# Ledger of designs, part 34: designed miniproteins, single chains, continued (4)

Each design is a single chain, and the fold is of that chain. pLDDT is the mean over its residues in the fold that is shown.

## One batch from the design tools (miniprotein)

Design m13157
Fold by ESMFold2-Fast:
Structure m13157 (fold): chain A 71 residues (1-71)
Amino acid sequence: MSAEEAEKLARKGAEAIEKASGAKAEVELRGDTVEVTVEGPGGRGVGRASAHASALEIDGAVAGALAKAMR
């Protein structure tokens, strides 16, 4: 997928996290890397995936960030 598509997919995941868990989530495109940061009761979780990665890898980065933040 394109970097823009990867960022949009990550942002959709971040919005779902905020609505479902009440955590704060932020997405940044840093070159060819999508970075997802989630702040929850367990602290700050960060997940990263290549913008050229599959949708599953981007979803995995989002889920990993949430898991670290929620404990």
Scores: mean pLDDT 77

Design m13158
Fold by ESMFold2-Fast:
Structure m13158 (fold): chain A 71 residues (1-71)
Amino acid sequence: EREKEREDTLKYVADALRAVGNLVEAEILMEKGAPKEEILRYIDQALEDAKKAGNTDLIKRAEELRKKVEE
């Protein structure tokens, strides 16, 4: 049974890492002056991944970054 718990944990970690990757990509695009639509696409994907991971800190980070882009 422990093996299945580890598999579920790895899926959770994978979703969290995907969220972080999409947030980093969005921040890089912002620094390069990429189109707002492209930046928001990465932020929206990060928010979905963060929600799947159940990671409140990542959800908050994605929402704060979205606010900066839309400002």
Scores: mean pLDDT 79

Design m13159
Fold by ESMFold2-Fast:
Structure m13159 (fold): chain A 82 residues (1-82)
Amino acid sequence: EEKKKIEEERKRLIATHEQDLSSEDSKEQAKLSELPLKEALIKHLKIVIEKKKASEEERENAIKKVAEETGVKEEEVRKLLK
C-alpha cells in the first residue's frame, strides 16, 4: 500500500512537470519513472531547464516548486542539478 502511494505520487509529480516538455521529451522522461521519486523529478527538471534555455528566475522557480512537492530543501535540489 505504501509502495503504491509512492508510485502514484511519483507519476503525478512527473506528469505535472511534463506540461513543460514537448511530446518527444515527455516520452523520454517516462524512462525516469523507474528512478526514485526525488531523483526522477530532479533529472526531469534538469532536462526541462536545458531544453527551454530557462532564465535564472525560471530555473529558481522550478527548483522551488520541485522542493515544495518533494519536501526536499531547495539547496539540495540545486546540488542534485549540478
Scores: mean pLDDT 60

Design m13160
Fold by ESMFold2-Fast:
Structure m13160 (fold): chain A 119 residues (1-119)
Amino acid sequence: ATLVRREDPALSPEARALVEEMAALLEEMLNRLLTEEELRAKLARLGALVDELGRLGEAAAVGVGWRRTADGLYEAVAGGLGTGPEMGAAADEFTAVAARLIAEGRLDAGEGFTATPAP
């Protein structure tokens, strides 16, 4: 799997580190066969990172998404939001993946973090 980052010199070093960790978690969740416990732990960590980024006041300027590579794997992409439609599409795809994992019994819908369908 490949991790792709958008360059944004406006981000603080702290915000950049959080966004990079979020991208790495998304890449692992989409490309690896994880246990339900591992998936829940990664979703909880992702939620904590989103909350911390919000506390830095930079959440509105930063997005994390993904793209499909030529070999069918997902690359996590982190950086500026670009256009609103890009962030919306990424959130919709994340929600679809979460719904599929719940249907497969790999993720409990009652856990404290779930993907949002819209930004």
Scores: mean pLDDT 52

Design m13161
Fold by ESMFold2-Fast:
Structure m13161 (fold): chain A 76 residues (1-76)
Amino acid sequence: SAAEIAAQARRVAEAAVAKTREAVRAGDLAAAEAIVAQLRADVAALATEPADLRAAVLPAAEAALAEAEAILAEAR
């Protein structure tokens, strides 16, 4: 269902933020940059989804991207 897809997208986004934090702590900025780039691509892909799915997923995805970008920026 759309709700299950939205829940899975939120879990993936949360895991990506955690991985960004881990990569930065390890000093692997290239890995952190790759994760942020993937999150940005995922947010962009949501622009082509139906409005109800976007409403359910986009806020969590955008928040995760913003947090991951902030983590990376602080490490630079």
Scores: mean pLDDT 82

Design m13162
Fold by ESMFold2-Fast:
Structure m13162 (fold): chain A 63 residues (1-63)
Amino acid sequence: GSLEEAARAAAEASGMSLEEARRVVEAYLDGDTLRALQIAIEAAGSLEKAVAALQAARDALDA
């Protein structure tokens, strides 16, 4: 999958904006998983939604 597809999947899973989702995916691809999670929690407003965003992004990248 592509970064754009991963960002879209993350946004759809969590309700965050596409711009926020792109920041999460970029941090994840940089290998900074903790930073990606921090951005996702701030953007999504909850740990459950942040985890859903990261899982959706990872699944889209593997597609």
Scores: mean pLDDT 84

Design m13163
Fold by ESMFold2-Fast:
Structure m13163 (fold): chain A 57 residues (1-57)
Amino acid sequence: GPLAEPRDREQRLLRFGRWLLDNPDASEAEMRAKGRELGLPQAAIDTAIASYRARHA
C-alpha cells in the first residue's frame, strides 16, 4: 500500500508486539528503544508495553 496508509502503522505495531513476545526479559528501556526503531510514537509504545505487561505479568 502507499506509504501514508494507516496499515503501515498497524504493521509496525504488529512487529513491535511480536518483538515483545520474543523478548520477555527485555527491559523497559530496550522495549522503548525498539518501538522508536520501528518509528512508533511514544503514546503507541506506552500503550503496547502496558497491554503486553497486563496480559503476560
Scores: mean pLDDT 76

Design m13164
Fold by ESMFold2-Fast:
Structure m13164 (fold): chain A 85 residues (1-85)
Amino acid sequence: MEQIQELLEKIREAIGWENFKKALAAGQAAAAPVDTSTPEGVLQATRAYMDAFVEAVKATGNEEGYKAAKELAELLIKQAEEEAA
């Protein structure tokens, strides 16, 4: 939990609050059609969310934010994979 919060803060500081909100919105839009009633669905939603989020962060051109976003994606996807196992 704390590591995830630290990565989110690092991304927000790197790309700014406006770009951070856009990245969150992109993730939410990508995950919206996925059924999250099962652990497998949560994993699929997490992948869809993080793929869109990382792409939006990458589009800002901030290398530090992009690296932190990739680390966040790896952590959240791994947690969802462990829950789906």
Scores: mean pLDDT 83

Design m13165
Fold by ESMFold2-Fast:
Formats: structure tokens, C-alpha cells, sequence
Structure m13165 (fold): chain A 80 residues (1-80)
């Protein structure tokens, strides 16, 4: 469906942003980390509108990504 295609694009973008956030945390780039987290928040808001149309596989991938982002967010908090 068009909603599943949109969800796939957004999940792929979120996966790329997670990798960027991990590198920014390693570099202790707090300003860069906040900019990436802001973009992630916008993507998660868009994905929230698509959740009921997503495949079980897409939902599982999103759940794992959210857990990884939460762990990186804890590391960003440690930099403050």
C-alpha cells in the first residue's frame, strides 16, 4: 500500500539517522546530536500516523529502532 511504502522510506531514514546519532555521540557533538534528534522526532511523528497500516515486520523494526534511539538519548543526556 502507499502507506506501507511511506513507512518503509521513513524507517530507512530513521535507521540512517540512528547511525549518524551514534557517530555524533562518539564525537561528543552535543549540538549535532540535538539536530539529529529533532529530525528523528519529526519522522517518528509521521510514522505514528501510519502505525495501523504498517506490516508486522515494519512494526518490529520500528520498535527495535526506538529502543536503540532511547539508549543513544541516554548517552546524549550524559553529555549534558
Amino acid sequence: SPEQEKAEELIARLEELRKQLEELVKKKDLEGAFKVLEEMERILQELSKLIDKMTPEQKQRLLELVKEIQELGKKVAEMM
Scores: mean pLDDT 88

Design m13166
Fold by ESMFold2-Fast:
Structure m13166 (fold): chain A 55 residues (1-55)
Amino acid sequence: MKERFENLLKSMLMAAKERPDEGTIELGLRYMKDYENLTEEQLEEIRAKIKELLG
């Protein structure tokens, strides 16, 4: 369970670094919610980490 979330988080961070477009990031988060069944807490953690990464 932990490993799956960590892998998805890393994938989102890599995608955000490669294409730091807010619309693309939000589409990725929607995909994670709808298809990967991430919780709101997990989605907010990803969003916070992306914000830290992009400054």
Scores: mean pLDDT 77

Design m13167
Fold by ESMFold2-Fast:
Formats: structure tokens, C-alpha cells, sequence
Structure m13167 (fold): chain A 100 residues (1-100)
């Protein structure tokens, strides 16, 4: 539906904002010479969890705005969880390479 397409576009924009935020945080951690790689990876995991929790709350608001069904809302939440898991893994791998 048109509402589902609009919701998807808004969620995709929020996902891009989340990626920029997490990558910026990774660069900040890598710039700190006092942090070990293990500490950097642990802080990336913690920040990713916070960003993911914020995204899930935003999906609840978007679902209400576009009158999405409970099923559609849960499908978007599942997609965001999978995308955030893949993003975290990618950024952790990038951080390992940059730390070396």
C-alpha cells in the first residue's frame, strides 16, 4: 500500500541515520589511543544496542502514523533487527582493520 511504502522510506532514512551515527562513534573510539581493540568492540556493541532500541521505538511511532497492522509493524522490526546486526558486524570488522 502507499502507506506501507511511505513507512518503508521513513524507516530506510532512519536506518541511514543510525549507520552514520554508529560509524561516527567507531571513528571517535579509534581516535582514542587509550582504548584497546576489545574495549572498542564492546563499546560498539553497547552503542548499537542503544541505537537499535531507539529505532524500534521510532518504528512504533511510524506504524501509528501510517496506520500499519501489527503484522506489518513486527515485519519492519524484524528487518531493522537483521539490518542492525549486519551493520554492527561490518563496522566491527572495519574497526579491527583500522586498529591494526
Amino acid sequence: SANEEKAKKEIDKKMLEAEVKLRSFALQLLADPSLTLEQILAQLEAESKKITEELLKEIDKIAKKYNLSEKQKEEFKKEVLERMKKLLQLIKDEARRAYA
Scores: mean pLDDT 91

Design m13168
Fold by ESMFold2-Fast:
Structure m13168 (fold): chain A 94 residues (1-94)
Amino acid sequence: ASRVFLKVVEKSTGVTLASESFDVPSAINEAALAKGLKQLSETKYQGTLEPSLIVYQDKASGLNVALIQLRVPPNANINQVMKDTKDLVKQLSS
């Protein structure tokens, strides 16, 4: 099992626009997720989405943890960005 923390931040201000946490049943493959986030940014978002990813094992809980931060332009559709990223993580964690 893995826990995902997803955070959307505006590029110009650094203000957090949205955050969500969710669990997935399998371990997260960091390389596959990093590649998927880059492809999502370059294809659907025309390079305007800047993803960052940190994956670690939390020793206290034993869970794999993924911290995903998405830096977005001021006029981004935040709900769509959140949905697309969550769908990607769930697909890669099946």
Scores: mean pLDDT 85

Design m13169
Fold by ESMFold2-Fast:
Structure m13169 (fold): chain A 109 residues (1-109)
Amino acid sequence: SAVEEQRREQLLALAERLEERARRIEASSDSPIDRALARYYRAQSEALRRTAAEDYAGAVEALRRAIEELERLIELLERDPSTSDVEIGMAYIELGVTKVALKNAEKRL
């Protein structure tokens, strides 16, 4: 349907934006925080592309990787004295959202 085509286009557009963001971070920064953030964005981008392709097994694998990278990012943010409590809080919200996305993908297997 046109609605399903629009949803696929939206997922692919989001994936492209996250991949571009990861590439920019990788090109401009070598910090452990930025490397973890770039890996998280790449894993999320892959999960979105797999979901758009209705490859829910691949989406589950990518989402598990995204969760692992985001948990590493949070640990690095918590150890960095320049990181704000707001930034850490937003990362925990994103972790919760990603875990919900994983459960939804697993229901499609």
Scores: mean pLDDT 90

Design m13170
Fold by ESMFold2-Fast:
Structure m13170 (fold): chain A 72 residues (1-72)
Amino acid sequence: DIQKKIELEASKAAESVEGVLRAKATVDIEKEKIELEILVDPSLSKEKQDEVKKKAKEAAKEAAEKALKEAR
């Protein structure tokens, strides 16, 4: 299942970002949309939490694009 593989790779990439406690990616291949749910360390400042979320989203997108390219 290509969608599950992309979601798994995107979730792993997001979770690899420092400050991310958990991440779950949901991918719609037909719409080329990635939705990412991120649990960030709540002890961080709001500015740090936003930075972590941005980095996690970028990492998830890159991993999803790579996984999609490799699956085709």
Scores: mean pLDDT 79

Design m13171
Fold by ESMFold2-Fast:
Structure m13171 (fold): chain A 72 residues (1-72)
Amino acid sequence: SDALYARIAEREAQELLEEAKERLAAGEDPQKVKAEILGILDRAIAQLEALGYRAAAEVLRRHKRELEELLA
């Protein structure tokens, strides 16, 4: 179900955001954290698109834009 995968994508993106915040609070290099988290999102978006889960892919694209703004 595309709707179910979109809800899962929302949860996964929230968990990645919390991981990024914890890593930054621990004093990790912000550029390294940004590159690694955005890389995970890009691979997940590509996989969801390949499987036809367009709504889930769009949820991750929205969160990627928000993370890019936060880490700019």
Scores: mean pLDDT 83

Design m13172
Fold by ESMFold2-Fast:
Structure m13172 (fold): chain A 120 residues (1-120)
Amino acid sequence: SKKEKLDELLEKFEEKWEELVELVREAAELLPEEVKEKVLKLIEEKSKRIKELIEQAKASTDPQEQLKLLAEIHKELVEFTNEFLEIGKKYKLPKELIEKIEEISKEGLEIIKEAAEVIE
């Protein structure tokens, strides 16, 4: 069913979000303490919001509401990634870590796109 496929894709997205968070936490260890604290707060705030949006999407039976929630998850992931990449550029984090973060973020966005296509 579309519901089962959506739930599978949201679970896959949650796994990618956790991979992204772990990479960002690893990268944050290379930052000055005050900047690391800001990154950890950003992770906490974005993780809470994304989890709430995923639970709302799983609970919804309205395709239009599901699409709006997926668009919000997409926005939250883009904002998180862009904000962290600006920090990474400013503090000259290793290119390998930046590339891995960009790759996992892109994979997360592709999962959200696939989820939207299942609903449409």
Scores: mean pLDDT 90

Design m13173
Fold by ESMFold2-Fast:
Structure m13173 (fold): chain A 94 residues (1-94)
Amino acid sequence: MAKELLEKIINDEVTEEDIEEARKAGHPVVAALGALYLGNEEKLKEIMKNATPEERARILAVQAAKNESGKEGIKATAEDLLRELEAQERVKKR
């Protein structure tokens, strides 16, 4: 599940197997977060090749956050995505 993978990134528990499972499960943005966290550029490129334009835009935003703040930028993005998923479950007006 996407939430479990985001929590693993936040807690420094993500592995290359977690990234591959996320990719196969249809969570390319979360998989890309893990790849960026581990510094695996080859895996990141593979994820982006199979991503939709919307998913690629999100991945590029995460890469920009990493370039500004390193691993802390990736963790902050993972925390924001986790909050968004929780907010979606609560059906909020915007």
Scores: mean pLDDT 76

Design m13174
Fold by ESMFold2-Fast:
Parts: structure tokens; C-alpha cells; sequence
Structure m13174 (fold): chain A 67 residues (1-67)
């Protein structure tokens, strides 16, 4: 998988701060690149233990950074 510097930073944070596996974190990034904010937030809720409000806020912030 080819990752930008911003995507690598996001991947590292998703894995180390939110406890996602590499596969889960990569899937979050892929959904964000596609503008699928709710699907990315769903993974953050289920695998990262975040509330829906927190997951959506983080997903939206990451989506803006990846554009």
C-alpha cells in the first residue's frame, strides 16, 4: 500500500492511540479517502472504543487532512 506522509502519521495515531490493528487503520484511511465518513467513524467506534460523536469528529478532521 502506498501512503503519503500525512496518511502514515494518521495510521500511526490510529494504531497506537486508538488501538486499531494495521488492517483496521488502513480501512479507516481508505474510507476517508473515498469521503465515506460514517463508515470510517463506525470502525473507530467498534474497534477504537470511541463514541459516535468523537468518532465522527475525528473522521471529519482526518478526511480534511487527507484532501
Amino acid sequence: VKLSTVEKVALHELMNHFGLSEEEALKVLEYLRQGRIEEAAKILMEKGGLSREEALRIAESLARALQ
Scores: mean pLDDT 80

Design m13175
Fold by ESMFold2-Fast:
Structure m13175 (fold): chain A 82 residues (1-82)
Amino acid sequence: SLIERLKRKLSPEDRKQAVEEAIKTAKEVAERGLERGLSPGTIYAAAFMVALATLLEHGVPEDAPEVAKKVKEYIDKLLAER
């Protein structure tokens, strides 16, 4: 069933790598958005969407709140340096 596919337990190592990949990809999207002069709201939205998509691809959407917090902290700092 679809539910059993979604319940496929990743190893702790694979989960950590998925979270790190989601954060890294979101940071790259945020940096490119800033370079392009996109609005702060668009930068946050694009970064969060890519982070969520990466987590969903790896089957770990439960880690979305932690990833969102770290991504927000990074973007807040990135925007403050401007």
Scores: mean pLDDT 79

Design m13176
Fold by ESMFold2-Fast:
Structure m13176 (fold): chain A 73 residues (1-73)
Amino acid sequence: MAKVVESVEEALELIPTLEDGEVLLLKKGDKEVRILRLGPQLVIARVQSSEEPVVVDVADREGIRETLERLLS
């Protein structure tokens, strides 16, 4: 079951708690980003967008923040 958060900071706090195969949804206004954990990596994609998914390391907190902020811009 996917967890839902409403801010980048809340997403950053929950991402380290995600188990393999778990999904986190970040919703901000009409924009939604899906975050899937696959081992040591995250696959991050904007929902209802043709933008390509971004793969980042789960330990790269700053890379995750930058990716989420970009996809919600």
Scores: mean pLDDT 81

Design m13177
Fold by ESMFold2-Fast:
Structure m13177 (fold): chain A 58 residues (1-58)
Amino acid sequence: MEEASRRAAKATREGKPDEMARIVAEQGGDPETGKGIARAGYLSNDPEAAAEGARAAV
């Protein structure tokens, strides 16, 4: 989980929703949820808030 959380946070900060979707899918989650989190972070340009959400999602 910790490695997946770090990767998710990084993907969200870098604006890579596809990578976030992959990470969430690998953990058994819905890739749509991962994409949504990464997109929301990218749109707001608030990578810290988005990274926290991403860590909670995986």
Scores: mean pLDDT 68

Design m13178
Fold by ESMFold2-Fast:
Structure m13178 (fold): chain A 106 residues (1-106)
Amino acid sequence: SELEKELEEKEKEVLELIKEAAKKYETLNEKAKEAFEKAFEEVKKQVEKQAEKLGLSEEELKEALEAARIGVKGGAVLNGDSEKVYEAALGAGQALAALKIKEIVE
């Protein structure tokens, strides 16, 4: 219905904002870059475990990890000056990885 379409458009806007922010990764300060590295290591472990459980191919795992990396970069860029930059990067990485895995298995 109309409400579902509005929610879908808002989710799409948030995803595009994260992807666009990821392109500015090189502008991150050292603290935000460290948060990216730690968050991506954690998301990578989670994605690899989920891929094994779901029987994803090596190429499908690679796609999920690339989505995770874009999410972590975007989360870090959007929150680079925040004390919560690690939590934001981790959350964005998990969200993009989960969406990509769902796309692969559907």
Scores: mean pLDDT 82

Design m13179
Fold by ESMFold2-Fast:
Structure m13179 (fold): chain A 96 residues (1-96)
Amino acid sequence: SKEEVIEEVRKILELYKQDEFVSEEQKSLMEEIVKAVENGDIEKAKSLLEEFKKGVNEELEKHAQQNPDQSLKVTSQGVRHIGLVTELELLLEKLE
């Protein structure tokens, strides 16, 4: 159902809330993605998800540059981020 897909979107985005490499700006963007999905504005949700994807990648790259001793940890977070965004993109396709 549509509500089950929306709940899966919420659950995936919730995984970012405790991520130390994700800013409050990106966490706010997650809330906007959820609201767009709940309102049935899937095109807006997709656009916001692309911004979220890029923003988190930029934050991870900056953290790796500033903390080179943590580069492997940041790389691991980047791989997880790609996987989670891919799942979100597939869920948004199901709502169209």
Scores: mean pLDDT 82

Design m13180
Fold by ESMFold2-Fast:
Structure m13180 (fold): chain A 65 residues (1-65)
Amino acid sequence: AMEEKQREFLRKAAEGLERLATHLPPDAAKQVRDHVEAARKAIDEGNLEEARKHLQAAVDVYLAA
């Protein structure tokens, strides 16, 4: 239950960041998308800690843009 709930949350966060990246300058958009892709790969591999780190990095890039 907890693992599935965390996985769903992280996937939805990745989707949201990908949508937000569409409105950023090309360099910032690429950085956000690269982190989102890495996060999705980590989720698929069951590495939720790595997924959280990449999503946080994507948020940091987005907020600095």
Scores: mean pLDDT 85

Design m13181
Fold by ESMFold2-Fast:
Structure m13181 (fold): chain A 95 residues (1-95)
Amino acid sequence: MTAADEEEAAAQVPALEELVKEGREKEALERILALLTRIGAPNVPFAKFELGKSVTEGEIDEWINNSKVSASKEKVREVIYEMAKKKGVKILKDK
């Protein structure tokens, strides 16, 4: 069951990348939120993914670490970072 969730998470990453390429960042964010909720990373503070806001690398890593998906963590992280950059959200290094 967990392995099936991990496989589905990995399968969704290319589709999210395609949405970002099309300039459909909001739709990709909604899919990422659904994905993270499904794989055990609830309450992701996506409210910070607004133009002019900032998010730390540690916050993003904490969201991903709360997921139970080891194999796709790096891919989820890459998609989150790319979307944050496209939305004009600054990713800051931890204190």
Scores: mean pLDDT 57

Design m13182
Fold by ESMFold2-Fast:
Structure m13182 (fold): chain A 100 residues (1-100)
Amino acid sequence: SAAEREEIERVYREVEEKLKPLSKEFMEKMKNTSDPEERKKLIEEYAEKVKKVFEEAEERLERELEERGVDPALAERIRAQLRRLKEAIDRAIKALLEKA
């Protein structure tokens, strides 16, 4: 439904707003760094920051879903979307680390 799409888009927007400045900072540092060891450290630091964003987002989501009494099917769809986004980013970070 339109309401389900709006809720999923809201969660995505909140995560994107937290990740955007971290991604921008990471990309700028990587662009200006040629040393392999420093690049690996930057990737690892970025991975830790991304992990914290998703941990905080998951905690906020579970609290909101419980407090608002969101439909169980919609709640699971929102959780699944957040999990897929996290997994995609984790795979991208792992690929960067393997190429460093």
Scores: mean pLDDT 82

Design m13183
Fold by ESMFold2-Fast:
Order: sequence, then structure tokens, then C-alpha cells
Structure m13183 (fold): chain A 69 residues (1-69)
Amino acid sequence: MSSSTLQNNLTSIKNNVTTASSNGGNSSYIDNANSYINNANTYLSNGDTVGAQRSLNNATNYVNNAHDS
């Protein structure tokens, strides 16, 4: 996955976190999702696309759980 693709996916996940938060999703899962989003941004800034992808996957997991809770 390219850095550009990862940035687009991060933007999508940020939007999903905002939606989950606005709809009263679980605050603990939302906080964890935001933490992983921040980690993914740091990895991307350092050129670590593998670390970014891992953090992105974790953020996606937490936002999905926030929506389902």
C-alpha cells in the first residue's frame, strides 16, 4: 500500500470516528481509535508504511467496535 493510499484510508477512518462519536459510540473505543490514528500519522511522517498500515488496521477495529457498542 502506498503512502498516498494510506493517507486516504486515514482520512476515511477519521470520518468514521467522527460519525461514531456523534452517534454516541463507546468513548473508550473512540479514544483508542484516535490514538492509533495519531500513531499511523507519525509512522507515515517517518516513511514507515508498515507501521502506518498496522496502526490503521487497529484504528479500523476500534472504530467498528465503537459503532457496534
Scores: mean pLDDT 79

Design m13184
Fold by ESMFold2-Fast:
Structure m13184 (fold): chain A 74 residues (1-74)
Amino acid sequence: SMEEHLEKLKEELLEEIKKLAEEYGLTEDQVKEIVERAEKGFESIRKQAKSIEEAELAVRYLLQEIREEAKKLS
């Protein structure tokens, strides 16, 4: 179902963010901020996306923004 696919996308997003936080040596506070942003962004995507393809694209952009922020914080 679409909901099952969205849950997998969320898990993948959060795993990538955790990996980036460890890779760039972010502080506990920075990790919390990035995770909260990702979770909030994902819930917005879940609510607004009309297809799984649209959700995947939106999550890809969200991850890219978070990756760039993590890199700048390191």
Scores: mean pLDDT 84

Design m13185
Fold by ESMFold2-Fast:
Structure m13185 (fold): chain A 56 residues (1-56)
Amino acid sequence: ATYRLTREAVLDIDGKVVLKPGDLLEVAADGSGVARGIRLPPAVVRAIIHEDAVEI
């Protein structure tokens, strides 16, 4: 599934990563995701989907 970010999300993953409104998040069947070429664990993906993104 593909989601579009609607607000800025700051991630503390191997340094400070900032996702911007309009960035795309591709969610895999296992619940993990990829945004800006960065792999995100399922817990982070769930948090973003519930607050900071809409499905497209």
Scores: mean pLDDT 78

Design m13186
Fold by ESMFold2-Fast:
Structure m13186 (fold): chain A 93 residues (1-93)
Amino acid sequence: EKERLLEERDKYIEEPVRYIEKAGELTENGEKVRKMGKATYKGKEGKPEDLRAMYKGALGLGKGENKETGEYLTKGREYLLRARELKEEMEKL
C-alpha cells in the first residue's frame, strides 16, 4: 500500500502547481505568480511544505476579486492538504 500512497501523493503535489500556474495566467500579476512558482519549485521535488508556501504567496495576489483565480487557489489548497495527509499515512507504514 505504501507504493499506492506515494503515487497518490505525487499526483496531489503536481496538481496544486498546475492550479497556481493557471491562476497566475488569469490575473494582472500572473507573471509574478508564475515566477514565484518557478523560484520555489525549480530543480527540486515538490514537498507539501514548499507548495504550501508558494500557494500562500499566490493568495496575496488573487484574493477576493477574480472568480476563476479564487477557484483555482481553493482547489490548490485542497490538494496540498490531501498531499500532506498522504505523506502522514506513508510515515505510519
Scores: mean pLDDT 52

Design m13187
Fold by ESMFold2-Fast:
Structure m13187 (fold): chain A 65 residues (1-65)
Amino acid sequence: SMSEAEKALEEIERIGVRGVLDGASQEAVDRIAAIAKEAQELKEKGELTKELGEEFVREARRLVA
């Protein structure tokens, strides 16, 4: 089973891919990539909690709304 951190990262990546396919701006796509990078760095440190993952997903969704 995937961890909460892995699920959050997969969801951020999914939001980014869907954004590209749906014609989101390059600025929005770049910002989502930056969020994914920050989340990945926190996961590598063991610091990507469920709460933080949910916050990153929420921010990524806001960028494509």
Scores: mean pLDDT 86

Design m13188
Fold by ESMFold2-Fast:
Structure m13188 (fold): chain A 84 residues (1-84)
Amino acid sequence: DAAKEALEKAVTEVASAAGADEPVEDVNKRVLEAVEEVGKKFNMKSVAVSVTRLADGSFLVSVTAVDKATNEVIEVTVTVTPKA
């Protein structure tokens, strides 16, 4: 699924660029911005992002988007190590 791969790549690139001590809300905002852009290219709606900082300092990022043509839900979950 090209849309799922594009979402996973966008999430990974944005979250990996985040500083280790960057606030979760700032990471969430940047991820949401990136995945909304991907959603426009793949005709998706209802894009939602959740970011959680794990005990080891990694970010757990969950993205949900809905395909406008099929109403299928696309879910992407990625664990990302922040930039050193």
Scores: mean pLDDT 79

Design m13189
Fold by ESMFold2-Fast:
Structure m13189 (fold): chain A 105 residues (1-105)
Amino acid sequence: MSEEQKELIERLRELAEEMEDPEMRELLERLVELAEKSEDLEFLEALLELAELLLSIENPRTREAALVLVESALEAIEDSEDEEVRLAAVEAAKKGVEGLIEEYG
């Protein structure tokens, strides 16, 4: 694992530790596990950006909706061996979370 990959994973772990919501923290910890198994920098960057979006959610209802959306994306990522499919699922989750923040935040 490169130094850049280690820095991204460390930052993702820090975000998980800052999360006060236990369910969201558990989800962020799953993102860390996916990041530790990946060698794709673009995928790691997308996971970190998703985590940052989740941490930015102040509205509890928006957070609940984001949890459901991201959990669905994680199921697709965990079931796929294709790195492009996994990246697409993370990018779709990011856009979904951004939309929830725009509408309800």
Scores: mean pLDDT 80

Design m13190
Fold by ESMFold2-Fast:
Formats: C-alpha cells, sequence, structure tokens
Structure m13190 (fold): chain A 100 residues (1-100)
C-alpha cells in the first residue's frame, strides 16, 4: 500500500464515520501524515468497538504501520478526547449499530 493509498483510505473512513455520527473527523485526519491518518482511524474504530485494550492497540497498530509506541499513545489520547467531546453522538451511533 502506497502512502497516497493510505491517505485516501483514511479520508474515506473519516468521511463515512463523520457522515454517520456527525463527528468532525475530516479536518483532523487531513492534518495528519498518511500513516498517522490510517493509525488514527484504526485506533478510533478499535476504541469504539470496546474489544481491545490500549496496550493491544499500541502493539498491533505500531507493528502494522511502523509507527513508534509514543506516536500511537498520542493518537490514542487524541482519539479518546474526540470520543469524550462527542460522547452523545457516539452513544447514538452504537445504539443504532446494536439495533441491526
Amino acid sequence: MTLEDMREKALEMARELEKKAGIPLLERVERLSPREAVAFMLILQALLSGKYSEEEIKERISSLLGLSRSTISRLIKEAKELIEKNKEKIEKLIKEEEAK
């Protein structure tokens, strides 16, 4: 996967989630490097699923994308802050997905 492909996929993921949840993701993702953009979207999805610990997210995503654990820790913190700020919208999205 090229860096351009990574950026495009991250922006597609951000557009889809922003459209579903009304969370301002595009502006944030556009400011990240291609690898960090993909990492951020994968982290956000992992946190929203509730199936992974922070340590598992750090291990898997740092390995997958060749990013440092400190970079992943920063992105996890940013993703958690985004989730907390948009908690009401996220809870609504989770309820809609569970109803399917």
Scores: mean pLDDT 78

